# Ledger of designs, part 108: designed miniproteins, single chains, continued (3)

Each design is a single chain, and the fold is of that chain. pLDDT is the mean over its residues in the fold that is shown.

## One batch from the design tools (miniprotein)

Design m11755
Fold by ESMFold2-Fast:
Structure m11755 (fold): chain A 87 residues (1-87)
Amino acid sequence: SSEELVEEVFERFRELASLYSPETQQGFDGFLDLVRSEKDPLLQLEILKERVEALLSRERDPERQRKLEELLEFIEEAIEKLKEEEE
């Protein structure tokens, strides 16, 4: 379901967030709360994608780069699945 795809992305984003400082993690929590307030699951995934792309463009840590790339690929696949399930 669309809800399960979005929740899987949130879970993966939270795992990625654990690699950052506590202050940065608080910023990510606020961002995720904002995304959860969005009613359109496709728009939720597109907002998450834009944030991951922005993070990846500035990332210097190889472990975080790898995790961001993996998350971006997963989000892109989730967006395509949602588009295929749309009327």
Scores: mean pLDDT 83

Design m11756
Fold by ESMFold2-Fast:
Structure m11756 (fold): chain A 72 residues (1-72)
Amino acid sequence: DATGQRYLDMAKNAVDKAIEIAKKDPSLKEEAIEHVRGAGRVFEGLARLAGSPVVDEIRKIAEEGIKKIEEL
């Protein structure tokens, strides 16, 4: 599942970057949350179209990322 793995990696990178940015500048927390939400929707949709089993994992990564940013 090379296609699904690529989308999962892209989603993870987007989430990690958003957390990093929010951690360095807390005034950007809301924007970072919206970025994670958007990236999660895009890559979950792409994984679903590709028939990849990583759909749930992408959703989970986005949800966990949002929680981490909220806790900053």
Scores: mean pLDDT 85

Design m11757
Fold by ESMFold2-Fast:
Structure m11757 (fold): chain A 61 residues (1-61)
Amino acid sequence: AEAVAEAAAPGDVDVATAEEDGVFSSRGAVWRADGTISVAETTVRSPEDKETRTETRAAAA
């Protein structure tokens, strides 16, 4: 398994990785002082099967 994580934002970055029976999942969350969260997750189940999903959620301020 390989994990390539890069900090896209200069703010606080929290990366979580998990593996399950040959499935590798990587999720990165960026917390900002404005209470905004940017979440990007990447799921790799096989060499050819890779998908990246990005979602932006505002922390309930």
Scores: mean pLDDT 49

Design m11758
Fold by ESMFold2-Fast:
Structure m11758 (fold): chain A 81 residues (1-81)
Amino acid sequence: SDEEIRKKLEEQVENLKKFAEELLAEARRHPQFIPLLRAVFEEAVAALKEKAKEANDEETLKEIERIGEETLRELDRIAAE
């Protein structure tokens, strides 16, 4: 059902948020790995955006984009330190 697909996407978004937090913590510990961490994160965001588009879930798509932008911005800030 559409509701089940939406709930699964919401769970994947929560997992993306947790992954972002762990990734930023790793970036602070090992800044030399930032290019690799960025690449892995960008792939995860792109894959989840595709799933949201397939589900026609514009609200979840916008949330994924927001998480992606905020996380990459923070990653760039850490890289500049």
Scores: mean pLDDT 86

Design m11759
Fold by ESMFold2-Fast:
Structure m11759 (fold): chain A 91 residues (1-91)
Amino acid sequence: AADALAEALAEDPEALEALAQRALETGDPELRRIAARAVRIYRERAVAAGELTADQARAAELTARWLEAEPAEQEALLAEARELRAQKAAA
């Protein structure tokens, strides 16, 4: 499901940018993962089509890595918060 959305977003740079902004604003780890995947698909396709310079391709890869790192950190924080809540309810 998320992979199909990422592929569709990779074909629409405006929609991809809008989703990336929402992922940043909401901090939603799933949105950030989808945005990161879409950025990489867009990068690969645009590079193959000759639409991106080497510097633009590197910038896109850095953006995808950054988005991937932050979703994992947010998921860990959410998991810790849920764990603490569960421990408090059990006490």
Scores: mean pLDDT 70

Design m11760
Fold by ESMFold2-Fast:
Structure m11760 (fold): chain A 109 residues (1-109)
Amino acid sequence: SLEEVLALVRETLARVRELLARMATASPAERGALLREIAALAEELLAKLAPHVPDLSPALQTLLAGIAGGVAALRALIAAGRLDEAEAQARNLAAQLEGLILALEEELA
């Protein structure tokens, strides 16, 4: 259901925000680990949402495609050791998840 999709996105965003908050006091090695965990959480969300995609509006499908692209970009930056750019991309990914939540809430209203 759309309510289940919304709950999954909200849970994932809350966990991503918690990991981003820990970045402020993290060493470079810890930042790398936190960024990998953020990427893994977003990948897990996309996998859980995959069965729901055919039931989503074209607008929601476009937002999910954007999130998938954001996760791929984050993984590439992590692999390149570009931790400052990866952190910026992780924050952009959090904003994309916020946008998806707002769009889901509007469709449920």
Scores: mean pLDDT 91

Design m11761
Fold by ESMFold2-Fast:
Structure m11761 (fold): chain A 78 residues (1-78)
Amino acid sequence: GDIEKTKKELEEVVEKLRRILFEENLGGQGKLKAVEEALRKAEELYKNGKTEEQKKLAEEAKREIEALYREAAERLSA
């Protein structure tokens, strides 16, 4: 598989989520739904990964999304 393509797709997922969480005026439910969607996409890329490198990139992206989820949940509680 094309590792560079997988990396680009994962970077786009993370960047889109970051913009939604920190740059858009969405309510709490909209932000949480965006986090869930990003995790779902990263999980799909993990399951479809043909190489160990692709799977590792997807796992790292999931960790970044989980960190953003935790920060978003904390901010939504304020």
Scores: mean pLDDT 77

Design m11762
Fold by ESMFold2-Fast:
Structure m11762 (fold): chain A 80 residues (1-80)
Amino acid sequence: MEEELKRLKEELKKLAELARKGAKREELIERMEEIVENTKKEVIEKLAKEAGLPEELQNPKDKNTQILALIALAEEFERE
């Protein structure tokens, strides 16, 4: 779990940096979908809880909500 959380944080920091550099929305969405495919739901939930995201994003019920959680997490890492 800890290594999976670290990998997810690193991927989200890269995603935030790409967004800051002006990457197209389509490319960002594709990367987020890839992250969701390769990351267990429980890992996303734990990171969202640690980041203090809204309760709705801490327990995402579907893939679209998981993508929204990744967007919120990427914004938090962009502020760091």
Scores: mean pLDDT 75

Design m11763
Fold by ESMFold2-Fast:
Structure m11763 (fold): chain A 56 residues (1-56)
Amino acid sequence: SMEAFDRVLAEARRLTRDIPPEAFSDEEAEQLLAAIGARDLERLRALVERVRKRLA
């Protein structure tokens, strides 16, 4: 559904707000987009947490 997709996209933006785009590899960026498309919040959060831990 369009509404659910928009919600997941907004959540992805909130979760990545503090992370510069350059911190994501091409593969990680593709996986992020795939998780958003699949509406897989768990996978989205896991990817973001992995990137954050690498930057900390």
Scores: mean pLDDT 81

Design m11764
Fold by ESMFold2-Fast:
Structure m11764 (fold): chain A 84 residues (1-84)
Amino acid sequence: AMEEIRKLEEEVRRRVEEARGLPEEEFRERARRLTALGSAESLLILEGVEASSDVEALLYAADRAEEEGEAGVAASLRAVAAEL
């Protein structure tokens, strides 16, 4: 579990670095989506939950954030899901 999360964090970091060749606005948007997806996938790994799509993973993570009182995080995750 922890090693899989670490590998995921390294993968997200590498993909964000690869995106640095994009214009600043596109880079910000790409980095935001990659970070949100990585956070959602990390939560699924920790909880042993499987999602059929990136949208489902993001919405699952958003619902968990809402339950924990993290409304801003939940809103951010739902915004990324709506953009996919």
Scores: mean pLDDT 79

Design m11765
Fold by ESMFold2-Fast:
Structure m11765 (fold): chain A 60 residues (1-60)
Amino acid sequence: GKKLGQGVVELGRAVGLEEAVRAGELAIQGKSEEAKRLGESLLPRHPVAGEGAVAAAEAV
């Protein structure tokens, strides 16, 4: 989970998407349910970032 969470944080920073940065940080912290919830909320507007965040959350 931690390595995938770091990837989501880096992606969020690169595209200026603060919600993706937060979701990645939550996944790194092992807060998988909160990270997954944020990732799911991103899916309709930012599918790549949302999918990555959900995957990172599920990997912890």
Scores: mean pLDDT 75

Design m11766
Fold by ESMFold2-Fast:
Order: C-alpha cells, then sequence, then structure tokens
Structure m11766 (fold): chain A 88 residues (1-88)
C-alpha cells in the first residue's frame, strides 16, 4: 500500500541522515586533529605548514556543515512523510 511505501521511504531517509551524521562526526574529528597539527607547526615556527593545516581544517569544517545540512534536510523530509502517513 502507499502507506507502507511511505513508511519505508521515511525509514530510508532517517537511515541516510544517520549516515551523513556519522560522516560529519568523522570529519569533525579529522578537523580537530588537523587544527592541533597546525598549532604544533606554529609553535615550531613552521608558519607555512601551520597556515596550510588551518586551511585544511577549515575545508573539513565546511564539509561537516554540508553533511549536517544534508542530514537536516533528510530528517525534515522524513518528518513530512510521517505527518502525511498520519493523515492516511
Amino acid sequence: SMKEELKKKAEELQKKAEGYRSIADYLRTQADEVEKLAKEYEKSGDKEKAQRMREAANRLRDAVDTYQAHADSLEEEAKKLKEEIEKL
């Protein structure tokens, strides 16, 4: 039935959102490690490497924001489908 198909789609969207959350968590951890490395290069006087590491950390944090936005969008779609199912 359409109700069962919508339920499955809502579950699939939630699982996909969880996947994007996991990717974002991983990338956030990587950004934190790269930022620590940037601070170590700064302390050692390697300003060029420190700057490259900060730029890399910023790109990773931008990727985190992108994956979080995808997860938020999928969760909103799942919510709308659940509301539609309740009306059936």
Scores: mean pLDDT 90

Design m11767
Fold by ESMFold2-Fast:
Structure m11767 (fold): chain A 59 residues (1-59)
Amino acid sequence: MAAREEALRRRLLEVHGLSEEDVEAVLRAVAEIVDGEASPEARKTLAEAGRKIQEIREK
């Protein structure tokens, strides 16, 4: 796994409090977008993760 992906995983899991399942979904969506094959599902996954992070921050 690339160092940048590991750093992002650590931040989402430990700093932002996302579940491991949500973190894995975000990492897959980011990888798909970076590879140039962004799907509607990838866009939706990132939007949902952003919303969850906002909810966690609100607490």
Scores: mean pLDDT 71

Design m11768
Fold by ESMFold2-Fast:
Structure m11768 (fold): chain A 65 residues (1-65)
Amino acid sequence: GPAADAAVLARVGEAELARLRAEHPQASEEAIQGMEEAIRHARAGDIAAAVAAGTRGGKLFRQSA
């Protein structure tokens, strides 16, 4: 159901954030906050906000390469 789907999406986001932190140890606090915001919105079931925050955070992490 929606709660289980939200939990899976949040867990995927947590794994992605851990990977991005390992690949980009000097990533900005803004990049990290964007991904954490995406995970928080995913847990709340706000998929649109999660996608927007994750897109912003992921872009900032990639710019740190």
Scores: mean pLDDT 81

Design m11769
Fold by ESMFold2-Fast:
Structure m11769 (fold): chain A 85 residues (1-85)
Amino acid sequence: EGEALVRELEEAIRAGDTERAREAARRLTLLIAELVEEGRVEEAAALDEAAVRAIEEAIKAGKIEVARAAVEGVAEANREYLARL
């Protein structure tokens, strides 16, 4: 599932699809949090690195709006996660 979400984020970024990028980043961030809670830290770190790389490449390519949408998705997931603690 994690690798599929990374691929979805990468495809959304390539297409300039801001809503798809936001949702993919949100779902991926929630999965990363779940993996950390389960003690699967190495898997979580690998997915986080892949997501960060995808967003950095979008910024380098001048795709600022889709990169912003992805960052907003991450922030939404983090707020949802913290609200449950």
Scores: mean pLDDT 85

Design m11770
Fold by ESMFold2-Fast:
Structure m11770 (fold): chain A 85 residues (1-85)
Amino acid sequence: GKLEEAKKLLERIKKEFEKLKEAFRNKDLKGAEKSLEEMEKLVDELRKIASTTDDPEVKKILLEAEIILGLARIMVGVLKLILEK
């Protein structure tokens, strides 16, 4: 069902966010950007699922994913500022 698909996408987004946090700790900008790109693709797929249903639980999962993606973007931006002269 759509809720189960949304939950699986959120789990994958959370795993990519853990990889991004590890890349951030290691000052690995390329690794962090790669994880961010994958997260953006996964959130886009979740948005497509959410657009096909009025299920409030799917909408909540999308909101959580959007927040995590926003945090990931901020972290990559901060890492760029730290590493660029």
Scores: mean pLDDT 89

Design m11771
Fold by ESMFold2-Fast:
Structure m11771 (fold): chain A 88 residues (1-88)
Amino acid sequence: MDARIEELKERYRRAAEEANATGSEEAIRRAIELLIEGLEATYGLSPETVELLRRAAEAALAGKVEEAEAYWAQAVALFEPIRQEALA
């Protein structure tokens, strides 16, 4: 594992702790961005998948639950096969 992936995982953990403690939109957004960066670096996600994950996060933060679920479902359809093959 390269230093970038290790650093991103650690940054995500700290940001997630801050988001959970504060509940602030800024802290939650930072944690989500780090999660997306970590997934992209680890699995080589396409720009399309990354964009769908960001749109899902933005919709969720705006309270647009149905829109967030739609973007998330699209991202999962592209990401889950990669995750399944990595697990197998």
Scores: mean pLDDT 73

Design m11772
Fold by ESMFold2-Fast:
Structure m11772 (fold): chain A 61 residues (1-61)
Amino acid sequence: PDFEAILDSFRDNPEGLARYLERELLRAPEISEEARAFLEVFGRRFPEQAARVRALLAERK
């Protein structure tokens, strides 16, 4: 899917993408279903970084 192409673009900088997602999640009052689906794919590709993003989701809800 398109998510994999995006993740491949950040193959050499997954921490940068994770920090961007963390900032976006903190800014947004609500997280879309598409964003949650993207986070699931991100978690399969970069599990350590995705765990940090999921922790933020759990803290907000």
Scores: mean pLDDT 69

Design m11773
Fold by ESMFold2-Fast:
Structure m11773 (fold): chain A 57 residues (1-57)
Amino acid sequence: TPEERIARIREALEEAKARLQAYADNHLTPEQKATVEDQLALMEKHAEREIARLEAE
């Protein structure tokens, strides 16, 4: 169902965000960590757009 697909998108987003944060904490410099914030924002916007598309169709 659309609800199941939306739930999958949210789960994938949370998993991806957690992995990116863990990677940043263990491997990235302070300068590179600033870029992580931009990536997280883009991931959230992408998920929101995909959810909106599913709700519209």
Scores: mean pLDDT 80

Design m11774
Fold by ESMFold2-Fast:
Structure m11774 (fold): chain A 87 residues (1-87)
Amino acid sequence: MLSKEELIRRILLIMKRLSKEDVINALQEAKKDLPASKQPIVDQIIEILKNKTLEEAIPEIKTLLSQFSREDLEIIRNKLLEALKKS
């Protein structure tokens, strides 16, 4: 079983392998499957990515990802993996 910290680490590694546009699109798709209360966190991550490079954004994104449940993080990870397979 993956820990929440290991899920966050894997999400960040997948994001580094995708274009910024592919990451934003995958996050928008993940948002549809997430609880309404968590959707604003996804919007914050997307806004950060629009204004900064991924490298500069990593600490802020890591903090925001820590607010998700393990189940929420798995949804996000799966959408990012789907984007990676289409690349």
Scores: mean pLDDT 85

Design m11775
Fold by ESMFold2-Fast:
Structure m11775 (fold): chain A 88 residues (1-88)
Amino acid sequence: MYKLSEEEIRETALAAVENIRDAIAAAKAGDKSKEASYLSAAGILAAVLSLSGAEEMAELINEAVRALNAGDYEKAEELAKEVEEKAK
């Protein structure tokens, strides 16, 4: 199993948060291609976190991705902030 250090887990979680925020910005700008790209990146980072035992952060990221796909940008931003607070 591919396992990250605590530092690498934090860096991966923060990268996922950045991708979620970028996806929200792209969605609000009407850029569906960039939105999909950032959401895909966030999903991959969530999978890496899950494989490394950071299940709670992975679940929050996946919930943010689902909220974005549903057009709930406020919920996605709230979930991204929660991940950021746990990673700092």
Scores: mean pLDDT 85

Design m11776
Fold by ESMFold2-Fast:
Structure m11776 (fold): chain A 86 residues (1-86)
Amino acid sequence: KPSPEQLREAGEKALEAAKIAMTSDDETSDKAIEELEKFLSSLGDPLLLKMLVGLVETAKYSKSSFIHGMVLNALRGFVERPELFL
């Protein structure tokens, strides 16, 4: 089971990957998502991986500033209070 510190780090890495996905080209975004997936795989929690990667992919494939804001707020909430999402 991931520790509270590992959960916070996962959220912080996902938040950074989402920012890259929103502002960068597809190649840079794909690389950021791959690095996030490798980190999350090391934690041994498949649901956490699916949730955080899913949020980052939503940011990548959407051009909506509203959806981008929702993803950033969700990931910031996860960093502050990961226990509310598990």
Scores: mean pLDDT 82

Design m11777
Fold by ESMFold2-Fast:
Structure m11777 (fold): chain A 63 residues (1-63)
Amino acid sequence: GNADAGERAGTALAASGGSAELARQVGEAGKNGTMSEEQALAVARAGASGDAAAARELALKAL
């Protein structure tokens, strides 16, 4: 669900060298439903590919 997607997005953002603060915000937004599952999964995919800049932009756009 949203919580799992948000956790994946936050983890991928942190692992790609992104901001730890942004990663935490994304995780919380996914967990409480303020970020959609689709948005969180898009962030997770970008972060997992190692593209920290794309992951960051997608996260900021979704928040």
Scores: mean pLDDT 77

Design m11778
Fold by ESMFold2-Fast:
Structure m11778 (fold): chain A 81 residues (1-81)
Amino acid sequence: MAAKVAERKRELERQYAEKPSPEIRLEIEIEDSLLRIEINLAGIYGDEAELEALAAALDMPLATVRERAKRARKIRDELLK
């Protein structure tokens, strides 16, 4: 999933650079939000390969993505207490 979202986000960013529009900006923000949600899910499921893919897709350090995933898991665990 992450690879396809990353490719779509890259294409939208390229389109925005060529022709800035509110619609393209909103689509980029939506795709970024979806990738961040996937970090939470990958963290909960313990999917390290997906976290690496998401780090590359968001151009974020893998350590930062892992910390976000760990935080998401802790929040989930606290809510289930």
Scores: mean pLDDT 73

Design m11779
Fold by ESMFold2-Fast:
Structure m11779 (fold): chain A 87 residues (1-87)
Amino acid sequence: AAEKALDKALKEASKYAKEAMESLEGRKGAQGGTAAAVGAIGEATDAGLKAKKLKADEKEAEKLAKEGAEKAKKLAEELAELGKKKA
């Protein structure tokens, strides 16, 4: 159950990152923004994978995955803002 919940949360995080990357592929004007979005996805993925290996606390693992996904979404929004403001 928790393992599937983690996978779902990580897939949602990846979807937000892909949407941000697609916006940037046409513009690619944001300074360092792409790296920040990729970093957030990496952090979410690493947290989820570590939680799966340990299986120590399923609730914390799920919470970490959700927090990572939310952070990735926030960075995707910040990338969109940077793309608008930076020439």
Scores: mean pLDDT 59

Design m11780
Fold by ESMFold2-Fast:
Structure m11780 (fold): chain A 98 residues (1-98)
Amino acid sequence: SLEEEVRRLLGEVVTLLLKAIEAMQAGNVDEAIKYAKEAKEVADRLRELVKDNPRLQEIVDRFKELADELIKNPNIDVDEARQRLLEIVREAVRYLTE
């Protein structure tokens, strides 16, 4: 179903962003950029699927913003990036459980 695909793609975006942050923390900048780019591609597909849902589009756009920052800023504060990811995940969970 559309709901199952949306949940699957949300999980994929979160997993890829977490991998990007972990790679950045380890000093593996090229690997971090690779995962962040993959997360952005999945988020772009998800954004199209949820075009009729403005709240979910806003959540997806926040994941895309974090991915873009990870791609553009090799000096990103890893702890701040992780906290931002957790905040977006909390919003997504609230949306899916309300």
Scores: mean pLDDT 87

Design m11781
Fold by ESMFold2-Fast:
Structure m11781 (fold): chain A 86 residues (1-86)
Amino acid sequence: SREEVIRRTAIEIRVAGAEFQVELALKLFPDNEEIKKLAEKMLELVKEIKKLLAENTPESLKEAEKKMDELIKIEAEMEKIVQELK
C-alpha cells in the first residue's frame, strides 16, 4: 500500500541519518571506547533494519519499525556522551 511505502521510506531516511551520525561521531572521537561500542551497536541494528526492509513484507516492516525504536534509544545514548565531551 501507499502507507507502507511511506513508512518504509521514513525508516530508510532515518537509517541514513543514523549512519551519518555514526560516521561523524567516529571522526570526531576516534579514541573514545564508549562511542566506538555504541557505533558498532548502531551499525549492527542498521544492517538488520536494511535486511528487513529488503524482505518487503508487512511483517518485516513491523520488525524494522521495532528495530528502529531500539536504534533511536542507542542514538540518544551516543548524543548524551557526545554532549558531555563537547
Scores: mean pLDDT 88

Design m11782
Fold by ESMFold2-Fast:
Structure m11782 (fold): chain A 96 residues (1-96)
Amino acid sequence: VEELLEKAEEELKKAKESKDKKEAEEHLKKALDLLEEIIKKYGTELSDEQLLRLLRLAEEIRKLAKERGLSEEIIKRALEIETELGVIELAQVVLK
């Protein structure tokens, strides 16, 4: 989990540093792919700290995409990740 989280954070940093919209978009898509992989592989096994870190990354990706007028696909994917993380958190609290 940690290595994938660190890679996602690096991709977000590269997107923030990119002046070209297409380069920023590519880095955000890579970050989203990594977040989706973490959720798919680890889901309910994620700690509260890991869930919060994933949520913050998805929120920052969505904010950057909106501020820079990037693809609706990126905004939609980030929102879907935020929703999935909320469901996982609720499942961990309610079912245990």
Scores: mean pLDDT 78

Design m11783
Fold by ESMFold2-Fast:
Structure m11783 (fold): chain A 62 residues (1-62)
Amino acid sequence: SKIERATKKLEPKLGEGGAMGLATAVYNAKKEGGEESFKEALKNAEKKYGKEIADILKEELE
């Protein structure tokens, strides 16, 4: 799944639980709130974890 691929790429930086939690939260933001919710979730991820993590989330969950 998209979540599983994002988790695998994020795991070295956030740990398995942190990676899965973040990937799932951002995926659900897009699913429930659409494109604007997804953009806001990515912006929040960049602010908290940095651009590299936000870029991985965008690439895998888009």
Scores: mean pLDDT 85

Design m11784
Fold by ESMFold2-Fast:
Structure m11784 (fold): chain A 65 residues (1-65)
Amino acid sequence: DEERRRQLEEETERGVAELAAAVIARTEGIEKLETAEQWRELARIARELGMEDAARYAEEQAERL
């Protein structure tokens, strides 16, 4: 069902947004994730936290940059 897929995508995006905010808060002078290296660091943190879907999403974002 497309509705279930949308819910999973929303949960993944929410997780990535929370992790992105945490990375920004820990790194002085960064307002948002703009580089592939920053997205790869987010993916590493997500994996350490057991958020595999968020880690995969972050790596996909890094590859698109």
Scores: mean pLDDT 69

Design m11785
Fold by ESMFold2-Fast:
Structure m11785 (fold): chain A 70 residues (1-70)
Amino acid sequence: DAARAELDATIAQAQAVLDQATEVGLKALEADRNGDEESHEKYFEELRALNKQYQALKDRAKELAAQVKA
């Protein structure tokens, strides 16, 4: 059904966001270790945006899971 398809797509999007957050987090850590404050700040802002995106996807997935179970 449509809710199941959207749930599967939302879970896939959430996983992609987590994968991106992992990569950005590693880059931020490397920049911090190298004293590259400019790159560290850039990656920190990217990480914050990805965290907001992940929370929205997580909330949407919960709504869709409830619809699929009904």
Scores: mean pLDDT 84

Design m11786
Fold by ESMFold2-Fast:
Structure m11786 (fold): chain A 106 residues (1-106)
Amino acid sequence: LEELKEKALELAEKLIDQQPTPLEALEFVIELARHALSVTTDPEDKFEAEVYEGLAGIELGLAKLIPELPIEEGKARARRIVRQLIDGIKDEKTLEALLKYLEEKL
């Protein structure tokens, strides 16, 4: 479980770092949360995915209102949300599905 979370975080952070701007990084986090929501059958993991999809959407909206948001600041917000999303997941099958998704996106 801990090893799956660690690997998922490493891949997600690498994908965030590869995005050209904060907007694409936050959109990636929204996509990841939606994928978790689509594959999980655990009610707690479903609730966590919905919460972090919403939070990433709020941060994306805020980033659009800031004309010169520093790239590193915006990406730091994306990394914070993705860490909380992955750390919150309790179902091993959901983590395995996210790992597969991240490996295919890399």
Scores: mean pLDDT 82

Design m11787
Fold by ESMFold2-Fast:
Structure m11787 (fold): chain A 65 residues (1-65)
Amino acid sequence: KQLEFDYTLALLLMAKSVGIFEDVKVEGKTVTLTLSKEYLDVGKKLAENFAKRLKEVGYTLVVKE
C-alpha cells in the first residue's frame, strides 16, 4: 500500500510539473490539490480519479480552485 501511495504521489507531482495542478500538499493522511485555472476541466476529472485511488490506500483528497 505504501508503494501504491508513492506511485500515486509521483503521478500527482508530474501533473503539477506539467501545469495541470498549481500545488500538491501532503499532511498526514490528507493530500490537498490546488487546480490550475488554465486546465480546470482536465484538472477536475484527474482529481476525481486520484481521489478514488488515494481512498483505496487510506488517504483523503481535498481539492481547491
Scores: mean pLDDT 81

Design m11788
Fold by ESMFold2-Fast:
Structure m11788 (fold): chain A 78 residues (1-78)
Amino acid sequence: SDALGQQRYAQLAAEIAALRADLDATEPSDVLSLIGLALRAIGLQYDVENDTSLTQEQKNQLLNDLDALINEIMARLK
């Protein structure tokens, strides 16, 4: 339903925001923590793609945020 989709979107957006905060708190030289954050982001992509309560637009917004976050983590690992 619309209400369930909005609630689920808010929960996943909060998880992505928490991951962003953890990335911002991570030292640039902490390669193992950066790898762990990348794996967390990939797991969230899987959860978003397989969620049945979200609209396609909500999925696209969350996946775009996760792609940007993964790209930033990968740039720090270069």
Scores: mean pLDDT 87

Design m11789
Fold by ESMFold2-Fast:
Structure m11789 (fold): chain A 115 residues (1-115)
Amino acid sequence: KEELVKIISEALVKLFNIDEETAEKIARRLLEEYPEKLVLFLSALLALSKPENKKNEELAQATADFLRTLLENNNLSEEEIEEIYEKLEKLLKEHGVDLSKSKSELLEELKKILS
Protein backbone atom coordinates (compact mmCIF):
# COMPACT_ATOMS: atom_id res chain seq x y z
CA LYS A 1 0.00 0.00 0.00
CA GLU A 2 2.61 2.59 1.09
CA GLU A 3 4.91 1.68 -1.83
CA LEU A 4 2.07 2.32 -4.32
CA VAL A 5 1.27 5.68 -2.64
CA LYS A 6 4.96 6.64 -3.01
CA ILE A 7 5.16 5.64 -6.72
CA ILE A 8 1.93 7.46 -7.64
CA SER A 9 2.88 10.54 -5.58
CA GLU A 10 6.32 10.74 -7.25
CA ALA A 11 4.67 10.50 -10.70
CA LEU A 12 2.22 13.32 -9.83
CA VAL A 13 5.05 15.57 -8.58
CA LYS A 14 7.24 14.85 -11.64
CA LEU A 15 4.58 15.00 -14.39
CA PHE A 16 2.15 17.66 -13.02
CA ASN A 17 4.37 19.68 -10.64
CA ILE A 18 1.94 18.99 -7.79
CA ASP A 19 3.29 19.56 -4.27
CA GLU A 20 4.25 16.41 -2.31
CA GLU A 21 1.47 16.76 0.32
CA THR A 22 -1.32 17.13 -2.28
CA ALA A 23 0.16 14.33 -4.44
CA GLU A 24 0.14 11.94 -1.44
CA LYS A 25 -3.50 12.83 -0.63
CA ILE A 26 -4.56 12.20 -4.25
CA ALA A 27 -2.64 8.88 -4.34
CA ARG A 28 -4.19 7.67 -1.07
CA ARG A 29 -7.73 8.64 -2.13
CA LEU A 30 -7.30 6.90 -5.50
CA LEU A 31 -6.05 3.67 -3.88
CA GLU A 32 -8.49 3.66 -0.91
CA GLU A 33 -11.72 5.16 -2.32
CA TYR A 34 -11.45 4.73 -6.13
CA PRO A 35 -9.30 1.62 -6.82
CA GLU A 36 -11.44 0.88 -9.93
CA LYS A 37 -10.08 4.12 -11.51
CA LEU A 38 -6.42 3.15 -10.96
CA VAL A 39 -5.99 1.56 -14.44
CA LEU A 40 -7.43 4.67 -16.14
CA PHE A 41 -5.14 6.92 -14.06
CA LEU A 42 -1.95 4.88 -14.62
CA SER A 43 -2.72 4.67 -18.36
CA ALA A 44 -3.05 8.47 -18.51
CA LEU A 45 0.29 8.97 -16.69
CA LEU A 46 2.06 6.54 -19.04
CA ALA A 47 0.54 8.20 -22.14
CA LEU A 48 1.67 11.66 -20.94
CA SER A 49 5.21 10.36 -20.26
CA LYS A 50 5.70 9.43 -23.97
CA PRO A 51 7.78 11.96 -26.02
CA GLU A 52 5.09 12.19 -28.74
CA ASN A 53 2.57 13.42 -26.12
CA LYS A 54 4.79 16.14 -24.53
CA LYS A 55 2.72 18.91 -26.18
CA ASN A 56 -0.67 17.17 -26.07
CA GLU A 57 -2.56 19.90 -24.19
CA GLU A 58 -5.95 18.13 -24.53
CA LEU A 59 -4.68 14.89 -22.92
CA ALA A 60 -2.87 16.89 -20.19
CA GLN A 61 -6.04 18.90 -19.44
CA ALA A 62 -8.27 15.78 -19.39
CA THR A 63 -5.84 14.12 -16.93
CA ALA A 64 -5.76 17.28 -14.75
CA ASP A 65 -9.60 17.32 -14.72
CA PHE A 66 -9.56 13.64 -13.64
CA LEU A 67 -7.14 14.47 -10.78
CA ARG A 68 -9.54 17.26 -9.72
CA THR A 69 -12.30 14.61 -9.17
CA LEU A 70 -10.04 13.05 -6.49
CA LEU A 71 -9.94 16.28 -4.42
CA GLU A 72 -12.34 16.43 -1.43
CA ASN A 73 -13.63 19.96 -2.19
CA ASN A 74 -13.82 19.73 -5.99
CA ASN A 75 -17.37 21.27 -6.31
CA LEU A 76 -18.09 18.94 -9.27
CA SER A 77 -21.54 17.43 -9.84
CA GLU A 78 -21.93 13.66 -10.38
CA GLU A 79 -22.71 14.42 -14.07
CA GLU A 80 -19.52 16.52 -14.47
CA ILE A 81 -17.40 13.75 -12.87
CA GLU A 82 -18.85 11.15 -15.28
CA GLU A 83 -18.17 13.45 -18.29
CA ILE A 84 -14.53 13.86 -17.12
CA TYR A 85 -14.09 10.06 -16.91
CA GLU A 86 -15.66 9.50 -20.35
CA LYS A 87 -13.52 12.20 -22.00
CA LEU A 88 -10.26 10.86 -20.54
CA GLU A 89 -11.10 7.26 -21.54
CA LYS A 90 -12.01 8.38 -25.09
CA LEU A 91 -8.77 10.39 -25.49
CA LEU A 92 -6.63 7.49 -24.22
CA LYS A 93 -8.31 5.09 -26.69
CA GLU A 94 -7.81 7.61 -29.54
CA HIS A 95 -4.06 7.64 -28.68
CA GLY A 96 -3.90 3.83 -28.89
CA VAL A 97 -3.74 3.19 -25.13
CA ASP A 98 -4.69 -0.36 -24.10
CA LEU A 99 -7.05 0.09 -21.13
CA SER A 100 -7.19 -3.71 -20.62
CA LYS A 101 -3.62 -3.84 -19.20
CA SER A 102 -3.30 -5.11 -15.62
CA LYS A 103 -2.42 -2.78 -12.72
CA SER A 104 0.84 -4.73 -12.25
CA GLU A 105 1.94 -4.16 -15.87
CA LEU A 106 1.11 -0.44 -15.71
CA LEU A 107 2.96 -0.01 -12.38
CA GLU A 108 6.09 -1.75 -13.75
CA GLU A 109 6.07 0.58 -16.80
CA LEU A 110 5.62 3.63 -14.53
CA LYS A 111 8.51 2.56 -12.25
CA LYS A 112 10.82 2.37 -15.30
CA ILE A 113 9.87 5.93 -16.35
CA LEU A 114 10.40 7.31 -12.81
CA SER A 115 13.84 5.69 -12.34
Scores: mean pLDDT 75

Design m11790
Fold by ESMFold2-Fast:
Structure m11790 (fold): chain A 55 residues (1-55)
Amino acid sequence: EEEKRDKFLEEANEKYFEKYGDELRAITDEEERNKLVDEIINELQKEYDEFKKKL
């Protein structure tokens, strides 16, 4: 049961990174890339909390 949620989140995380991967590739600046990654993670954290509350 809990494993199912964990895997779902891992899959969502991977897809989130893949979706923004194109933007990350377009950014050749390392600092810009790191900032974008942090933004993605932050969004994911919010989504995760909201998702858990909805279930």
Scores: mean pLDDT 70

